# Designs tried in a protein design run: designed miniproteins, single chains, continued (2). Part 9

Each design is a single chain, and the fold is of that chain. pLDDT is the mean over its residues in the fold that is shown.

## One batch from the design tools (miniprotein)

Design m4276
Fold by ESMFold2-Fast:
Structure m4276 (fold): chain A 83 residues (1-83)
Amino acid sequence: RDTDLSGLSLEELKKLAEENAKAYVRLLHRYGFTSEKALERGKEQLIADLETALDRAGFSPEEKQAVIEAAKKAFDEEYEKLK
């Protein structure tokens, strides 16, 4: 059940989303997708996938917003570190 988002607490879900966002930024950087456009596209895709997963898991709009904001912040922070 490690992949079942509906079984996670909001705090655990935020942490998982943050770790996933940071890993995704590092993956893009390793493959040379370091252009602003490539990183913006990566961020948009990450957020779209996260919204879909949270909707399927039945999270409230407030919970979805909190997780998405945490993921966006982690993505931006990791991007700045690798700049």
Scores: mean pLDDT 78

Design m4277
Fold by ESMFold2-Fast:
Structure m4277 (fold): chain A 84 residues (1-84)
Amino acid sequence: MEKAKELFEKHKEVIDEQIEEYLSQLDLDEVEKEALREGLEEGLFYVAYVLVNKVDASQEEIGEKALEIMKETVEKKLEEWKKK
């Protein structure tokens, strides 16, 4: 139980650091970077959740769902920012 929680927290920290480093290298505006950051975080958290909890799903299903979550998150964030 504790080991799974520690791994999940470590994954979040590493993912957040890598996303920030990656986004700093891209020629994108602040809005696009923020939308992509949230999309990447949510997609990767879904993959981590499936792996840690050993959910009965194929690699193809996991990948497709992760990409769907990322796309929906990016689109939602861009729309929210445009309205603001």
Scores: mean pLDDT 70

Design m4278
Fold by ESMFold2-Fast:
Structure m4278 (fold): chain A 86 residues (1-86)
Amino acid sequence: SKRQALDLTREGARAAADGDLRRAATLLQQALKLDPDNEAARSALKGVQAALDGDVDEAVRHFRRAAQLDPRLAEDLDAAIARIRA
């Protein structure tokens, strides 16, 4: 359901904030299977994948886009950005 996709997207953003990028990727992939049109989840997943590849600048761009698309993710994604820039 779309509600389950939103809950998974929020959990994925929180996992990224905690530095668990592999768990974040799994949760965001599950969210997109339930709601493929969720642009915020797609952008957040691209951010997580870039961070896993060591591309900090690309990860920051995608996380910022995800937060703009869904401001409910902003606090967790800003924390994820701060963590990968440290």
Scores: mean pLDDT 90

Design m4279
Fold by ESMFold2-Fast:
Structure m4279 (fold): chain A 100 residues (1-100)
Amino acid sequence: SDDDRIDILIVTNDRIRDEFIQVGNRQNVSQDFMDNVISISDSTHQILDQARQSTGQDRIDLIKRSASIIGSIRQIINYLRQGDIDSARSRTNTTVSFVN
């Protein structure tokens, strides 16, 4: 069900948030960078909560948007694991546009 999908995405978002914090700390990224990605993850949780209160196409669109943002955070983590801080920052800036 859509509710089951929302629950899975919430758990996934929490997991990648924790992974990002660990990797970001190891790569010694700036506090602004840390705060921006954490804020994106927190906003994604709010979008998923909104999806639960929505119906029809709006619900589907919010679920898809949340999944896309989560995928972007995974890409940010992968860039950081490779030491590519510039690509990670660029992806973060692009991802902010999906949260608004």
Scores: mean pLDDT 90

Design m4280
Fold by ESMFold2-Fast:
Structure m4280 (fold): chain A 61 residues (1-61)
Amino acid sequence: SMRGPTEEEIAFIEETERLKKDVETNDHPEEVREEVRKKMEEVRRLIERLASELEAELAAP
């Protein structure tokens, strides 16, 4: 669907959450931690954009 998150976007969000928990639970090189941080930032931007689009649709008559 062009409205809301795609299956790929949902999978990316879920994968990033798993990686975040893994990094918090286990020791990883700083390089891996930085990659996870960048992915988390991308997830935040995706959620923000999707929320803005949803709000715009809900506010429209």
Scores: mean pLDDT 77

Design m4281
Fold by ESMFold2-Fast:
Structure m4281 (fold): chain A 62 residues (1-62)
Amino acid sequence: MSALKAELEAQARRAQRGAEIARDVAKMNDEMGDKEGSEKAREVARKLEEQAEALRRQAEEL
């Protein structure tokens, strides 16, 4: 495996962990009735998941 492929896979895993944390934050905000905070956290999670997917696709092309 190339060093670049391994680095992209590592970055994808970090982005995926960030998305998981953001989803947990969204759930907590929903439980507290903070709709705005929940929506913002869900948006962050979506962007991080898209970033992880893009990084995985780049790694697969190597």
Scores: mean pLDDT 84

Design m4282
Fold by ESMFold2-Fast:
Parts: sequence; structure tokens; C-alpha cells
Structure m4282 (fold): chain A 73 residues (1-73)
Amino acid sequence: DLQAFIDKLQQKIAELDAQIAQLQAQIAELSKDKSPENQAKIKELQLEIEILEGMRALLQGMIGFARRQIEKS
């Protein structure tokens, strides 16, 4: 049913949030050393976070659509 589908999408968002948190923790650790190598790594991780946040937004849109379909029922 649509509620089970929403629950699965919410699980996927929670997985993305966990991945984003791990990347943020890595950035915090790398930020302790201002070497050019660490700065380059931080930029890579920031780009990865942006991609994951974009995916999260798309999943939220899908949830919103599915919730609207349930409300019509």
C-alpha cells in the first residue's frame, strides 16, 4: 500500500542522512589539518554531500506526492 511505500522511502532518507553525517564527520576531522591535500579532500566530500542532499530532496518530493494520494482516498 502507499503507506508502506512512504515508510520505505523514509528509510532510504534515513540512510542518506546517516551517510551525510559520516561525510560531515570526515570533513571535521580533515579540517584539523589545513594542508592542500586535506583541503582538496574536503571539497570532494562537500560535493558528495551536495549530491546526497539532492537525492534526499527528490525522495521527499516522492513522499509528498504519495501522501497526497493517500489523503484523496
Scores: mean pLDDT 86

Design m4283
Fold by ESMFold2-Fast:
Structure m4283 (fold): chain A 79 residues (1-79)
Amino acid sequence: SEAEETIRRLAKLAAKTETLTPEQIEEAKRAIEKAELYDEELREEVEEVVEREGLDEGQRMAVLAVALANRIAAEKAAA
């Protein structure tokens, strides 16, 4: 739950700034590992956005954090 809370916090920041700082990128990577958020479909969708729009690492992690926060919210709503 702490890892999910971290992802949700970073997603809120990403929504304002459209990118993450290097420290926030590392925090996001740790939170994703702890939460075991490995979704191949989600990774593919994020990769397509990154390739289409030419996003850097901070922007990529911002998109991923928002996508993961939305997935967490959807799963908890479904119970």
Scores: mean pLDDT 78

Design m4284
Fold by ESMFold2-Fast:
Structure m4284 (fold): chain A 148 residues (1-148)
Amino acid sequence: MHVEELAKAIAEKFKGKKILIIGETGAGKTTLAKELRKYHKDVTEIDGDDIVSSLDLAQLIREADVIIFLVDAVRGYNETVERLLSLIIKHAKGKPVIVLGNKIDRPDADVASAEKIVEALRAAGLPVTYQFVSFKTGEGIQELIDSL
């Protein structure tokens, strides 16, 4: 229910745009992509923990109009996140980036790790919208919609 409201808001904001959803295994990409595809035609989902060529991923970043970067707040800043962040910084070139720190309902969620990602993207000159969310509880989702 909560993720569906977010998907509708994203689909309305970026109508006719190519949306790339990128992030770690289990960060919520499949959940968001499934809901978003009900309202939006051009959605691509990439799992950063899968064996994907950096060349292929770089091309997908260049072809996208908007990038949604999902981070698992419990896993925090890690090697997969660092690799994805580096590719986005190098290839996004002024495209809007939405950073979602999911699973903030968990007591071991690390909010500071997602803030490092946002700082790095902004330092690279990218327009960044960011929010900490729980797809499970709906926490942060309305604040994200209001910031789109």
Scores: mean pLDDT 80

Design m4285
Fold by ESMFold2-Fast:
Structure m4285 (fold): chain A 100 residues (1-100)
Amino acid sequence: SVEEELARLFALIDTAPPAAARLLKTEVLGAVSELERLGASEEDKAAFLRRVIEVLEATDLSTREGVAAFLAAVQALLRETQAALGLPVPPEVEIRVPPF
């Protein structure tokens, strides 16, 4: 389920410094909300989150560079998921990410 995948993802994110963890959780929730607004199914959202978890497991969140790479990957995966599902892919997906 979306809730189960979010719980797994958030547990992994919580290995990051607290400020970075908060930023990453905000970005992930923003991506899920965007997919929901565009009419993605629960299974499509869960599949997206599983892909995010795979990227996270390969990323060092203890570094600022790793955090930045993960944020970029989430945005890229969101665009790829939207395109794969035939959903609108706006030229500018502005998920507001505050500086950390």
Scores: mean pLDDT 79

Design m4286
Fold by ESMFold2-Fast:
Structure m4286 (fold): chain A 72 residues (1-72)
Amino acid sequence: SERDQLVNRISNFLVSKGISQEDATFFATYVVNYLVNERKCPLKTISDALDKFIQKNLNPNNLLNYLLINCT
């Protein structure tokens, strides 16, 4: 699904920054579910914001806040 692809993209990014595969997958799943279910953020909006976050090479600790700001 598009949601699973987005979780995998976030997880792969976090692993590239030194986070373990298990922690990255857990966190990515949590973030996507939170933004979609609680914040009603469209998957495309999250995907587009993730692309910008990666391109800017921002600190992974700021990922959730960055995605959240782009959902408003």
Scores: mean pLDDT 88

Design m4287
Fold by ESMFold2-Fast:
Structure m4287 (fold): chain A 60 residues (1-60)
Amino acid sequence: SAALMAQLAAAVRAKDVDAVRALIAQLPAELQRAAAQYTVIAGRELGSAELVALGEEVLA
């Protein structure tokens, strides 16, 4: 989980939407919600509409 979270942060910084999607899918459901919320917040800060959309999709 710690290694996956570090990879998620790096993928978000890189704006690598495919990597972020794949990493969230590898997390247990309760951590997927937290990761999706993080992705929305970070996507808004980075100005990435694709990251915001991905995070919102997972939260729906």
Scores: mean pLDDT 84

Design m4288
Fold by ESMFold2-Fast:
Structure m4288 (fold): chain A 64 residues (1-64)
Amino acid sequence: VLDDIEGTALKAIETKNPSYAVAAALLGVAAGIPDEYIHRILKATEAGDKEAVRKAIEEARKAM
């Protein structure tokens, strides 16, 4: 599930399509990821920072 969220967030950055950013957030909520990590993933996605997205996913994975 985290891999799907990561892929969707990265696709939002690459395509500049806000629908993928919304989809990544909804996947995170549905997967029961804490709001703190969803916020970090969205912030990194909006900034276009792929490395920050990957780091946030890694930290979320360790916290789950």
Scores: mean pLDDT 77

Design m4289
Fold by ESMFold2-Fast:
Parts: sequence; C-alpha cells; structure tokens
Structure m4289 (fold): chain A 81 residues (1-81)
Amino acid sequence: MIVTGTAPDGMTADEAYELARKAAEEGGFLGSAVSDDGHVGIVAATPEQAEKAKQAMEKYGFTAEDAVSGPLPPAAPPGAA
C-alpha cells in the first residue's frame, strides 16, 4: 500500500526527507521517498501501517492523501501476458 502526502509550503526537500524518514521509523513502514516538489510516498505492508503513515505525515505538517491498496508500479503492465 502507498500513502502519499504533500510537504507544507516553505519546507525544503531535505527537511521533507528527514521528516519522512522519522515517520517511516516510527510506524515501521517498508520505505519512504520524497520528490523535488515535496511529495512524499510511504510504502506500508498493511492497512494499519498505511493509517499510521497518514497520521505521521499529518503530525509533521504534511497534507496526506488516501492510501491506495496495491503496489506502486512505474508503469502499468500490458493488458495481455
């Protein structure tokens, strides 16, 4: 599952990355990433961890979005195998 959020205006990418790491450490998440635009993605193994990711993001001032059930693929696979 992936939980995404947006860093508050005025936060640097380095600050967003450090806060995302702290959120991931507190929740026991699979991993985290921060884009140059301040978008944060935290990978959670369970729905409960996804909820913790959202709460941790909001705790650090991020605007969290709804968690999606599934992987984070870079591109969709073809419709036929």
Scores: mean pLDDT 68

Design m4290
Fold by ESMFold2-Fast:
Structure m4290 (fold): chain A 108 residues (1-108)
Amino acid sequence: SDADIRKQIAELVDQMVDILDSEAQRLASKGTKEDRQKAIELGSQAGMMRMSKEVDVRTHSPAKDMARRAVANARNAIALAEQLDMPQDVIDRLRNLLRELERILNQT
């Protein structure tokens, strides 16, 4: 059902947001101006993705539309993580979640 697909997308988005928030917290704790700026950018991306997901769930958006937005947001998050030189394991985890989102999009 569309509700089950939305739930799967929401769970994947929540996992990506948790990764971004964890990295933002780690960077914020380092105390350099550069690390604090990176933390702000990652936290902003996570907050936007969380808001987008909450709106789609609350408004019962078509599953395909939610999947398209989630994929686009995930690609932006990965591009940001690469730009900010995040650890390779962080980038790989985000890419694995993007592949799952793309699989859902292709099946809807």
Scores: mean pLDDT 92

Design m4291
Fold by ESMFold2-Fast:
Structure m4291 (fold): chain A 61 residues (1-61)
Amino acid sequence: MELELLSESEQEIDGVKVKTKVYRAKDGSIVVEVTFTGPDGKVSKLTLTIKDGVTTLSAEV
């Protein structure tokens, strides 16, 4: 079973585009991806995974 998209939202704050996606994985874990796109087009991504009460956060450039 693939990741199921539960929620998607997009906001723009002071020229920074913030996109939030929430997924449910087959094992019941919740994955939250937040993508920041700056006015220069530079992208930064934060991923938060919640599985069995444990929260893991990672950052990607």
Scores: mean pLDDT 77

Design m4292
Fold by ESMFold2-Fast:
Structure m4292 (fold): chain A 99 residues (1-99)
Amino acid sequence: SNMKELAKRVELLIDTIEEMIELYKKSKDIDEKTMIKEQGIGAMKEMLELAKKLDAPQDVVDTVEETIKKAQSSKDPLDALETILKGAKEVLKKIQKEL
């Protein structure tokens, strides 16, 4: 099932973003912190491409797009990463309703 494949990918993304948040908290380098934020946003953009390729429900696609926009608008890199994490968890919840 395309939705089962997408669900597994989102679960992996959630784990990755949680690890990124912990790495961000341990880092003392502002350039490294900024790079972690950019990587998190990039991962969410890859998730958007995958969701579209797998013909995910529109509410899933919309949630991914809204999460990217909110994360990009965040002034604080940590707030951006937490926004991505919350958005990814909401995406997973919506996908699970389609299984």
Scores: mean pLDDT 84

Design m4293
Fold by ESMFold2-Fast:
Structure m4293 (fold): chain A 74 residues (1-74)
Amino acid sequence: MDKRLQAEIDLSMALMQFSVAKIAADNGKLEEAKRGLEETIAYVEALLPTLPEELRPEAEALLAEARELLAEIE
């Protein structure tokens, strides 16, 4: 498989997971949001060393946003 294509797919999956967690938080489903954010954080942390340098800033921004939202709902 193309490494760049795989990285783009993996990052898109992380973005989707974050979006679902954010929607859960916005709807007061804090336990679901917390779980989703923790899963998103773990997934992005695992991805970072495998990502092309051009995608790392986007992944790092996502990680920062997920951590910030998790801190807000704790």
Scores: mean pLDDT 83

Design m4294
Fold by ESMFold2-Fast:
Structure m4294 (fold): chain A 80 residues (1-80)
Amino acid sequence: SAAEEAERLVAQARELAEKGDFKGAIAHLRQALAAARNDPEMARRVAEAAKEISKKALEAGDEESAAEFDAIAREAEMLA
């Protein structure tokens, strides 16, 4: 299902972020957001993940990636 796909993509984004691959995490969260488009609960979970990873990117000094995660979180909140 789209919800299962979104959950898998969010989990993979978190794993990539733990490894410092913020570009990979952005790509996966963008796909998760698309899969969650008609699912407010999943959109809310994507927003939460994006906010958490944004903080990690900022702590790592990657302000550009942090801004991209913040944009994803904002878009996800509009769907929630």
Scores: mean pLDDT 88

Design m4295
Fold by ESMFold2-Fast:
Structure m4295 (fold): chain A 77 residues (1-77)
Amino acid sequence: MQPVLRAPGSVKAGSTLTVTVEADSPSDLTVKDSNGKTVASAKGARSLTVSNVEKGTYTVTATDAAGNTVSSTVTVE
């Protein structure tokens, strides 16, 4: 099935950004900043945290074991 990504629409700078995924199997998770740099990643996971997150716009992507992908954006203010 297509994974379901649970990410906040916005978080406060300096806080912890937590992303969870609901899928039939653990997924590969990545968080990239507005420049496309990967700031955090986890393979075979259902959650990913970024502590003390910097201000900016981030893209979160989850890819399950079957190759299904879902993405969301998070604004850090």
Scores: mean pLDDT 80

Design m4296
Fold by ESMFold2-Fast:
Structure m4296 (fold): chain A 67 residues (1-67)
Amino acid sequence: MKESLEKALKGLEEHKEEVAANPELLRRGAQEVASVLKDEEARKRILEAAATGDPEALAEEIRRVLE
């Protein structure tokens, strides 16, 4: 679980500009992250962050979950 979240966070940070230009990639990444989370509230926060279209918002929510 944590390894998948860390990988998603790294991918998001390294490809931030590409992901921002393609909202479908952001949504797909958020869905994959949400699928490994057991906490429904954390899943909702991840999906809501992706809905903003801001890669930084999603990255911050992933960092919070990793805490």
Scores: mean pLDDT 75

Design m4297
Fold by ESMFold2-Fast:
Structure m4297 (fold): chain A 91 residues (1-91)
Amino acid sequence: GMMKVEYIPGEGFLVTNPAGESRFFAADEPAAEVIRELHEKGFLTPEDLELLGLILKIPPEETSIESLIEAAEGLTVFDLFLPYAVLQESL
């Protein structure tokens, strides 16, 4: 399964893993640091890495935690998780 990413207008994003554990991230937080935190806490599934790689335009064969963090440098949580939430509802 994938993380569930829900946009809360004016506040940020609620991220819930398949185990039901939730984390909130403000829209203006650094995306690279949020990816690092989610990885360190075991939130990210293989399906999450695939979708994040697609959003960050990394080829599947080059997608790793390190390449995702590097590609997310300078982006906010809003820049990363809004496309994630939109694409997720299409899957």
Scores: mean pLDDT 85

Design m4298
Fold by ESMFold2-Fast:
Structure m4298 (fold): chain A 94 residues (1-94)
Amino acid sequence: MVMSFDEVLEEIEAAPEGLERTVRRLLAQGRRDEAIAVMQAAAEFLATVVRRMSSVASPEQRARLLAAAERTYAAMRELAARHGLDVTLPELVV
């Protein structure tokens, strides 16, 4: 699958909005364990994308990718803290 670097960044930056909507819906339905699982899966996917893209990225692209991923992680941590969700975020490797 071939995506441009900028398309990958756009997807990473858009991810928190969709994730927050899904998590809030699950929590409203009392599906707390599923909300945690969805956040964990999203974090694992992001970490995998960052690792893979970093291996072929320039230093400038790697910095942009890490900055975008860290902003997404910050949004995920805020969402988890707000709702008392115990979510383990994997390390971002660049």
Scores: mean pLDDT 80

Design m4299
Fold by ESMFold2-Fast:
Structure m4299 (fold): chain A 82 residues (1-82)
Amino acid sequence: SIEKQLQEKIKEAEEKMKEGDMEGARKALLEAFKLSEQVPSMRPAVLEAARRGLDAAQKAGDSVTVLSLSTLITVLEELLKK
């Protein structure tokens, strides 16, 4: 199911964050976001994972990942307002 694929991408992102692979974490979170277009009920889970990813990227000093995930968080927050 799309929900299972999305949950697996969130798990992949968390594993990559623990490994210090910020590029891998960013890619997994962006894939989870794309899957959430088909399952809008999962957007809050993607938002929470993206917030954790942003914190990890800030601590790692990865400015590219910080910018990417900050943008993703803004988009998700806007989609959840209505």
Scores: mean pLDDT 86

Design m4300
Fold by ESMFold2-Fast:
Structure m4300 (fold): chain A 87 residues (1-87)
Amino acid sequence: DRVDALVDRILGDPRLVAIFRSVGISTERAALRAFLSTLSPEQQAELERLLARFEAGDPRAEEELRRFLIDFEIDRGLELIKRGVEA
């Protein structure tokens, strides 16, 4: 499972765990798996590219990863707020 591989990859690197926590994403295994399962295949591929660049020591990758995660959480939060107003 691609999602399980991503969970293991993220939880295997304490720096990645710190980044995910810094943007408000749970790093508990089941919660992280649930979060990653909501990503589209395109978003999963982008995350994989960002993780690979981060693991390779690209200093830009940390900022781009944080931006990716924040943008995703903002979009999700706005969708939930919109549904709350429509209810």
Scores: mean pLDDT 78

Design m4301
Fold by ESMFold2-Fast:
Structure m4301 (fold): chain A 74 residues (1-74)
Amino acid sequence: MSFEEQVAGALAHLDQLIAQMKTLPKDEQVRRAKILIEQLDEYIDYIKKNHPDATDAIAAFEAKKAELEAIVAE
């Protein structure tokens, strides 16, 4: 699978997880969002280390992290 296909798949999976999480009680949303933020930070760091030229992919994952951070901040 290409890197572009892996990125697209990961973003689609994150969207599905976020959609499912939004059906849960608020305290569970915050708990799960915090876990996803930690996992996403590790993955963003991995991409920055191994694919530093993948600026669009990095920006897309950072946008998903910001969406999760907004859930925690509410």
Scores: mean pLDDT 83

Design m4302
Fold by ESMFold2-Fast:
Structure m4302 (fold): chain A 85 residues (1-85)
Amino acid sequence: SLEEELREFARKNNVLELLDRLRELGVSNELILKVVQGNTMEVLKEMKKRGVPQEAIDAVLEFSIALGVVKVKEAVDKTVERIKK
């Protein structure tokens, strides 16, 4: 299921708490998936058009930023670990 796939992805990327917050704020799994795929700006525009509360919009942005930070950290850590002088 999409819910199970998103939960597993969030656990693997250490953002499960942020994912749970998005769900509590009523953000759909479909919109969360689009953020995971890097389509954050499209999601934010759609949410604003639908009149979604600013708290939910802010949570989506926070989740997207956290994913970006996790991906950068993972890439840096793996590069450092693989480089042997």
Scores: mean pLDDT 77

Design m4303
Fold by ESMFold2-Fast:
Structure m4303 (fold): chain A 80 residues (1-80)
Amino acid sequence: MLTGGELGKKLGDIYNGKPKVSEEEKKLVEKLSGKSFSDPEVQKKVIEIYKELAKRVERGEIDPSKFDEEFKKRLKETFS
């Protein structure tokens, strides 16, 4: 379960358009895309996924505690 502070930080990062991506998620993106995580096209797609999931959380469609799982699922769908 995310604490109120952790949820607030994630939503703040999304609102500011700068998603925080873990090293594991970076490796996953590189493995699926065959490109560096620093590639501008990869970065654009990652940011779009993050913003779409953020809107779904705001609408109550996704439980905030499941955000990381849904993000990983969306990465696999986008880069596979």
Scores: mean pLDDT 70

Design m4304
Fold by ESMFold2-Fast:
Structure m4304 (fold): chain A 90 residues (1-90)
Amino acid sequence: SKAEEILKRMLQEAEKASEEEAEKAIEEIKENAEDVEEMGKKHGIEGETPLEKVVNLIKAEVEKAKEAAKKGLLTEEQKERLEAIEKALA
């Protein structure tokens, strides 16, 4: 969907960007949240929008990264997290 494509692109830019550019990408996602929510409603998604699903996936990956950091496997977990987010948004 168009909303998923926008979110995927912004997340990819945030991952590559400096901290300042990452913050801008997050703000652009927020500004487009209304459009994402409307698209979700239009396609009969009740109670959860594509944006909410993306946010929940990011939260889950953050928790995995915390566990991996304790085990010293952050690098591998970070790659898996990125791939999972990209696949989920495709």
Scores: mean pLDDT 50

Design m4305
Fold by ESMFold2-Fast:
Structure m4305 (fold): chain A 66 residues (1-66)
Amino acid sequence: APSELERLLAEAERLIAELEARGTPEDLRLAKGLRQVIAEVRAAPTPASAAFLRHAIAEVRAWLEA
C-alpha cells in the first residue's frame, strides 16, 4: 500500500489537474502554489512538510467546494 505521503502527493497532483482544467487566474495561482509545496515536500520529506502539504490540500479543497 502507498505511504500516507505518497497518497497526499497523488491527491495534490489530482487537485492541480482540476485547478488547471478550471483555468481562472486564482485557480492557476493555487495550482502553482500547490506545485511549489509538492517540490518542497519532495526535497525535504519530514513530518512538518507532510503537515504543510495536508494543510495546502485542505485549503484547495475548500476553494473548490465554494
Scores: mean pLDDT 86

Design m4306
Fold by ESMFold2-Fast:
Structure m4306 (fold): chain A 79 residues (1-79)
Amino acid sequence: MDQLKEHLVKAGEVLAKEIPDLAAQFREMAAQIRASDVAQAVEIGRQLNDLMVKNRFKISSQAASEAGRHLTEAFELAV
């Protein structure tokens, strides 16, 4: 369970660094992930993925790959 949440949090940290306009939102989402059960953490993770896709033009390919890897690893742990 901690591994799933840590991957989601790390994805949020990568996105906060790349999208300063949303950094406060990503940090709030990370806090919510840590306080949530697995199902709720996964739902917040989907919101992180949506924000990444919507802001793809603000993210380097390297950061998108890193954040995407963390999201994928978290979602794989959820099943």
Scores: mean pLDDT 82

Design m4307
Fold by ESMFold2-Fast:
Order: structure tokens, then sequence, then C-alpha cells
Structure m4307 (fold): chain A 68 residues (1-68)
């Protein structure tokens, strides 16, 4: 389901931020987005747009938390 894909994508974002915590915040965000693109590349356009939109919001939330 789309919900399961979103949950998986969010977990992978979490892992990338944790694994790259010594890198700049910009590089952490870039690496997270590359993974989102990889994980969503084969989705139909409608689902791809939805998952990528939610993933982008989640990455921005993670960045805000680190900068707090």
Amino acid sequence: SLEEILEKVKKEIDKIFEENKDASIADQGLEAWKKVEELTKDLPPEEQAKVRSEAEAYIQEKIAEIQA
C-alpha cells in the first residue's frame, strides 16, 4: 500500500540522517533525497508525486529538528 511505502521511505530517511550526522545538514538532506528518488523511481506518477511530497516534508522536519 502507499502507506507502507511512505513508512519505509521515512525509515530510510531516518537511517540516512543517522549515518550522515557528521556531514553538513545540506549533505544530509541531499543524501536523504537521493534515497527517496531511488525508492520511488518505479512508482506510477500519481503515487510517486504523493510519496515524494510527503518525504520532502519529512526531510524538512528532520532538518528543522537538527537546527533547533
Scores: mean pLDDT 85

Design m4308
Fold by ESMFold2-Fast:
Structure m4308 (fold): chain A 74 residues (1-74)
Amino acid sequence: EEARKLAEEEIKKLEEKGFTVDDLTYASLLVDKRLELGLPFTEEDIEALKYLIENTPNKDFQEVLKKELEKAKA
């Protein structure tokens, strides 16, 4: 709940600056806020992680996301 609210707030700030918020950006912000708050991953967060792993151009970030996905599955 709180992580989603914070992600939506960041999205609003990005849109106010003229950026288009796509699914990749939304998923990235949602996962980032969930990790920041230290809350357990929901099914939505796990799907966001999978989406980011498949679509991120940053391979270093992809490796971090894969580790977080393994932790969430445990």
Scores: mean pLDDT 67

Design m4309
Fold by ESMFold2-Fast:
Structure m4309 (fold): chain A 106 residues (1-106)
Amino acid sequence: SMAEKLKKLEEELRELAKKVLDEWLKRAKGESRGAVLSADKEFQEGLLEAFYAAGLSLEEGKKKLEELKKKYGNFVKGIEEADKEELEKALEEAARLGQELLKKAA
């Protein structure tokens, strides 16, 4: 059914978002990685939701990431500048891969 196809697509997009975010975290410097892993669960879930949203729309992903930075500035300050730049690139990569997945599902 269409509903079952949409659920599967959402699950695949969420798994893709998690994979891209995990790859960024793995490449991040120890201090940045420590800051993210020690952050509130709401911040960690917010990062995943921003990456998921980016897979559907880069604009929405960027909006969610900016909202997250505003709300959790103390955790974001623990992330090194270079890793913040790589986070933005990872978000854009999640968007590209998400769009590719959506095209293949059509």
Scores: mean pLDDT 84

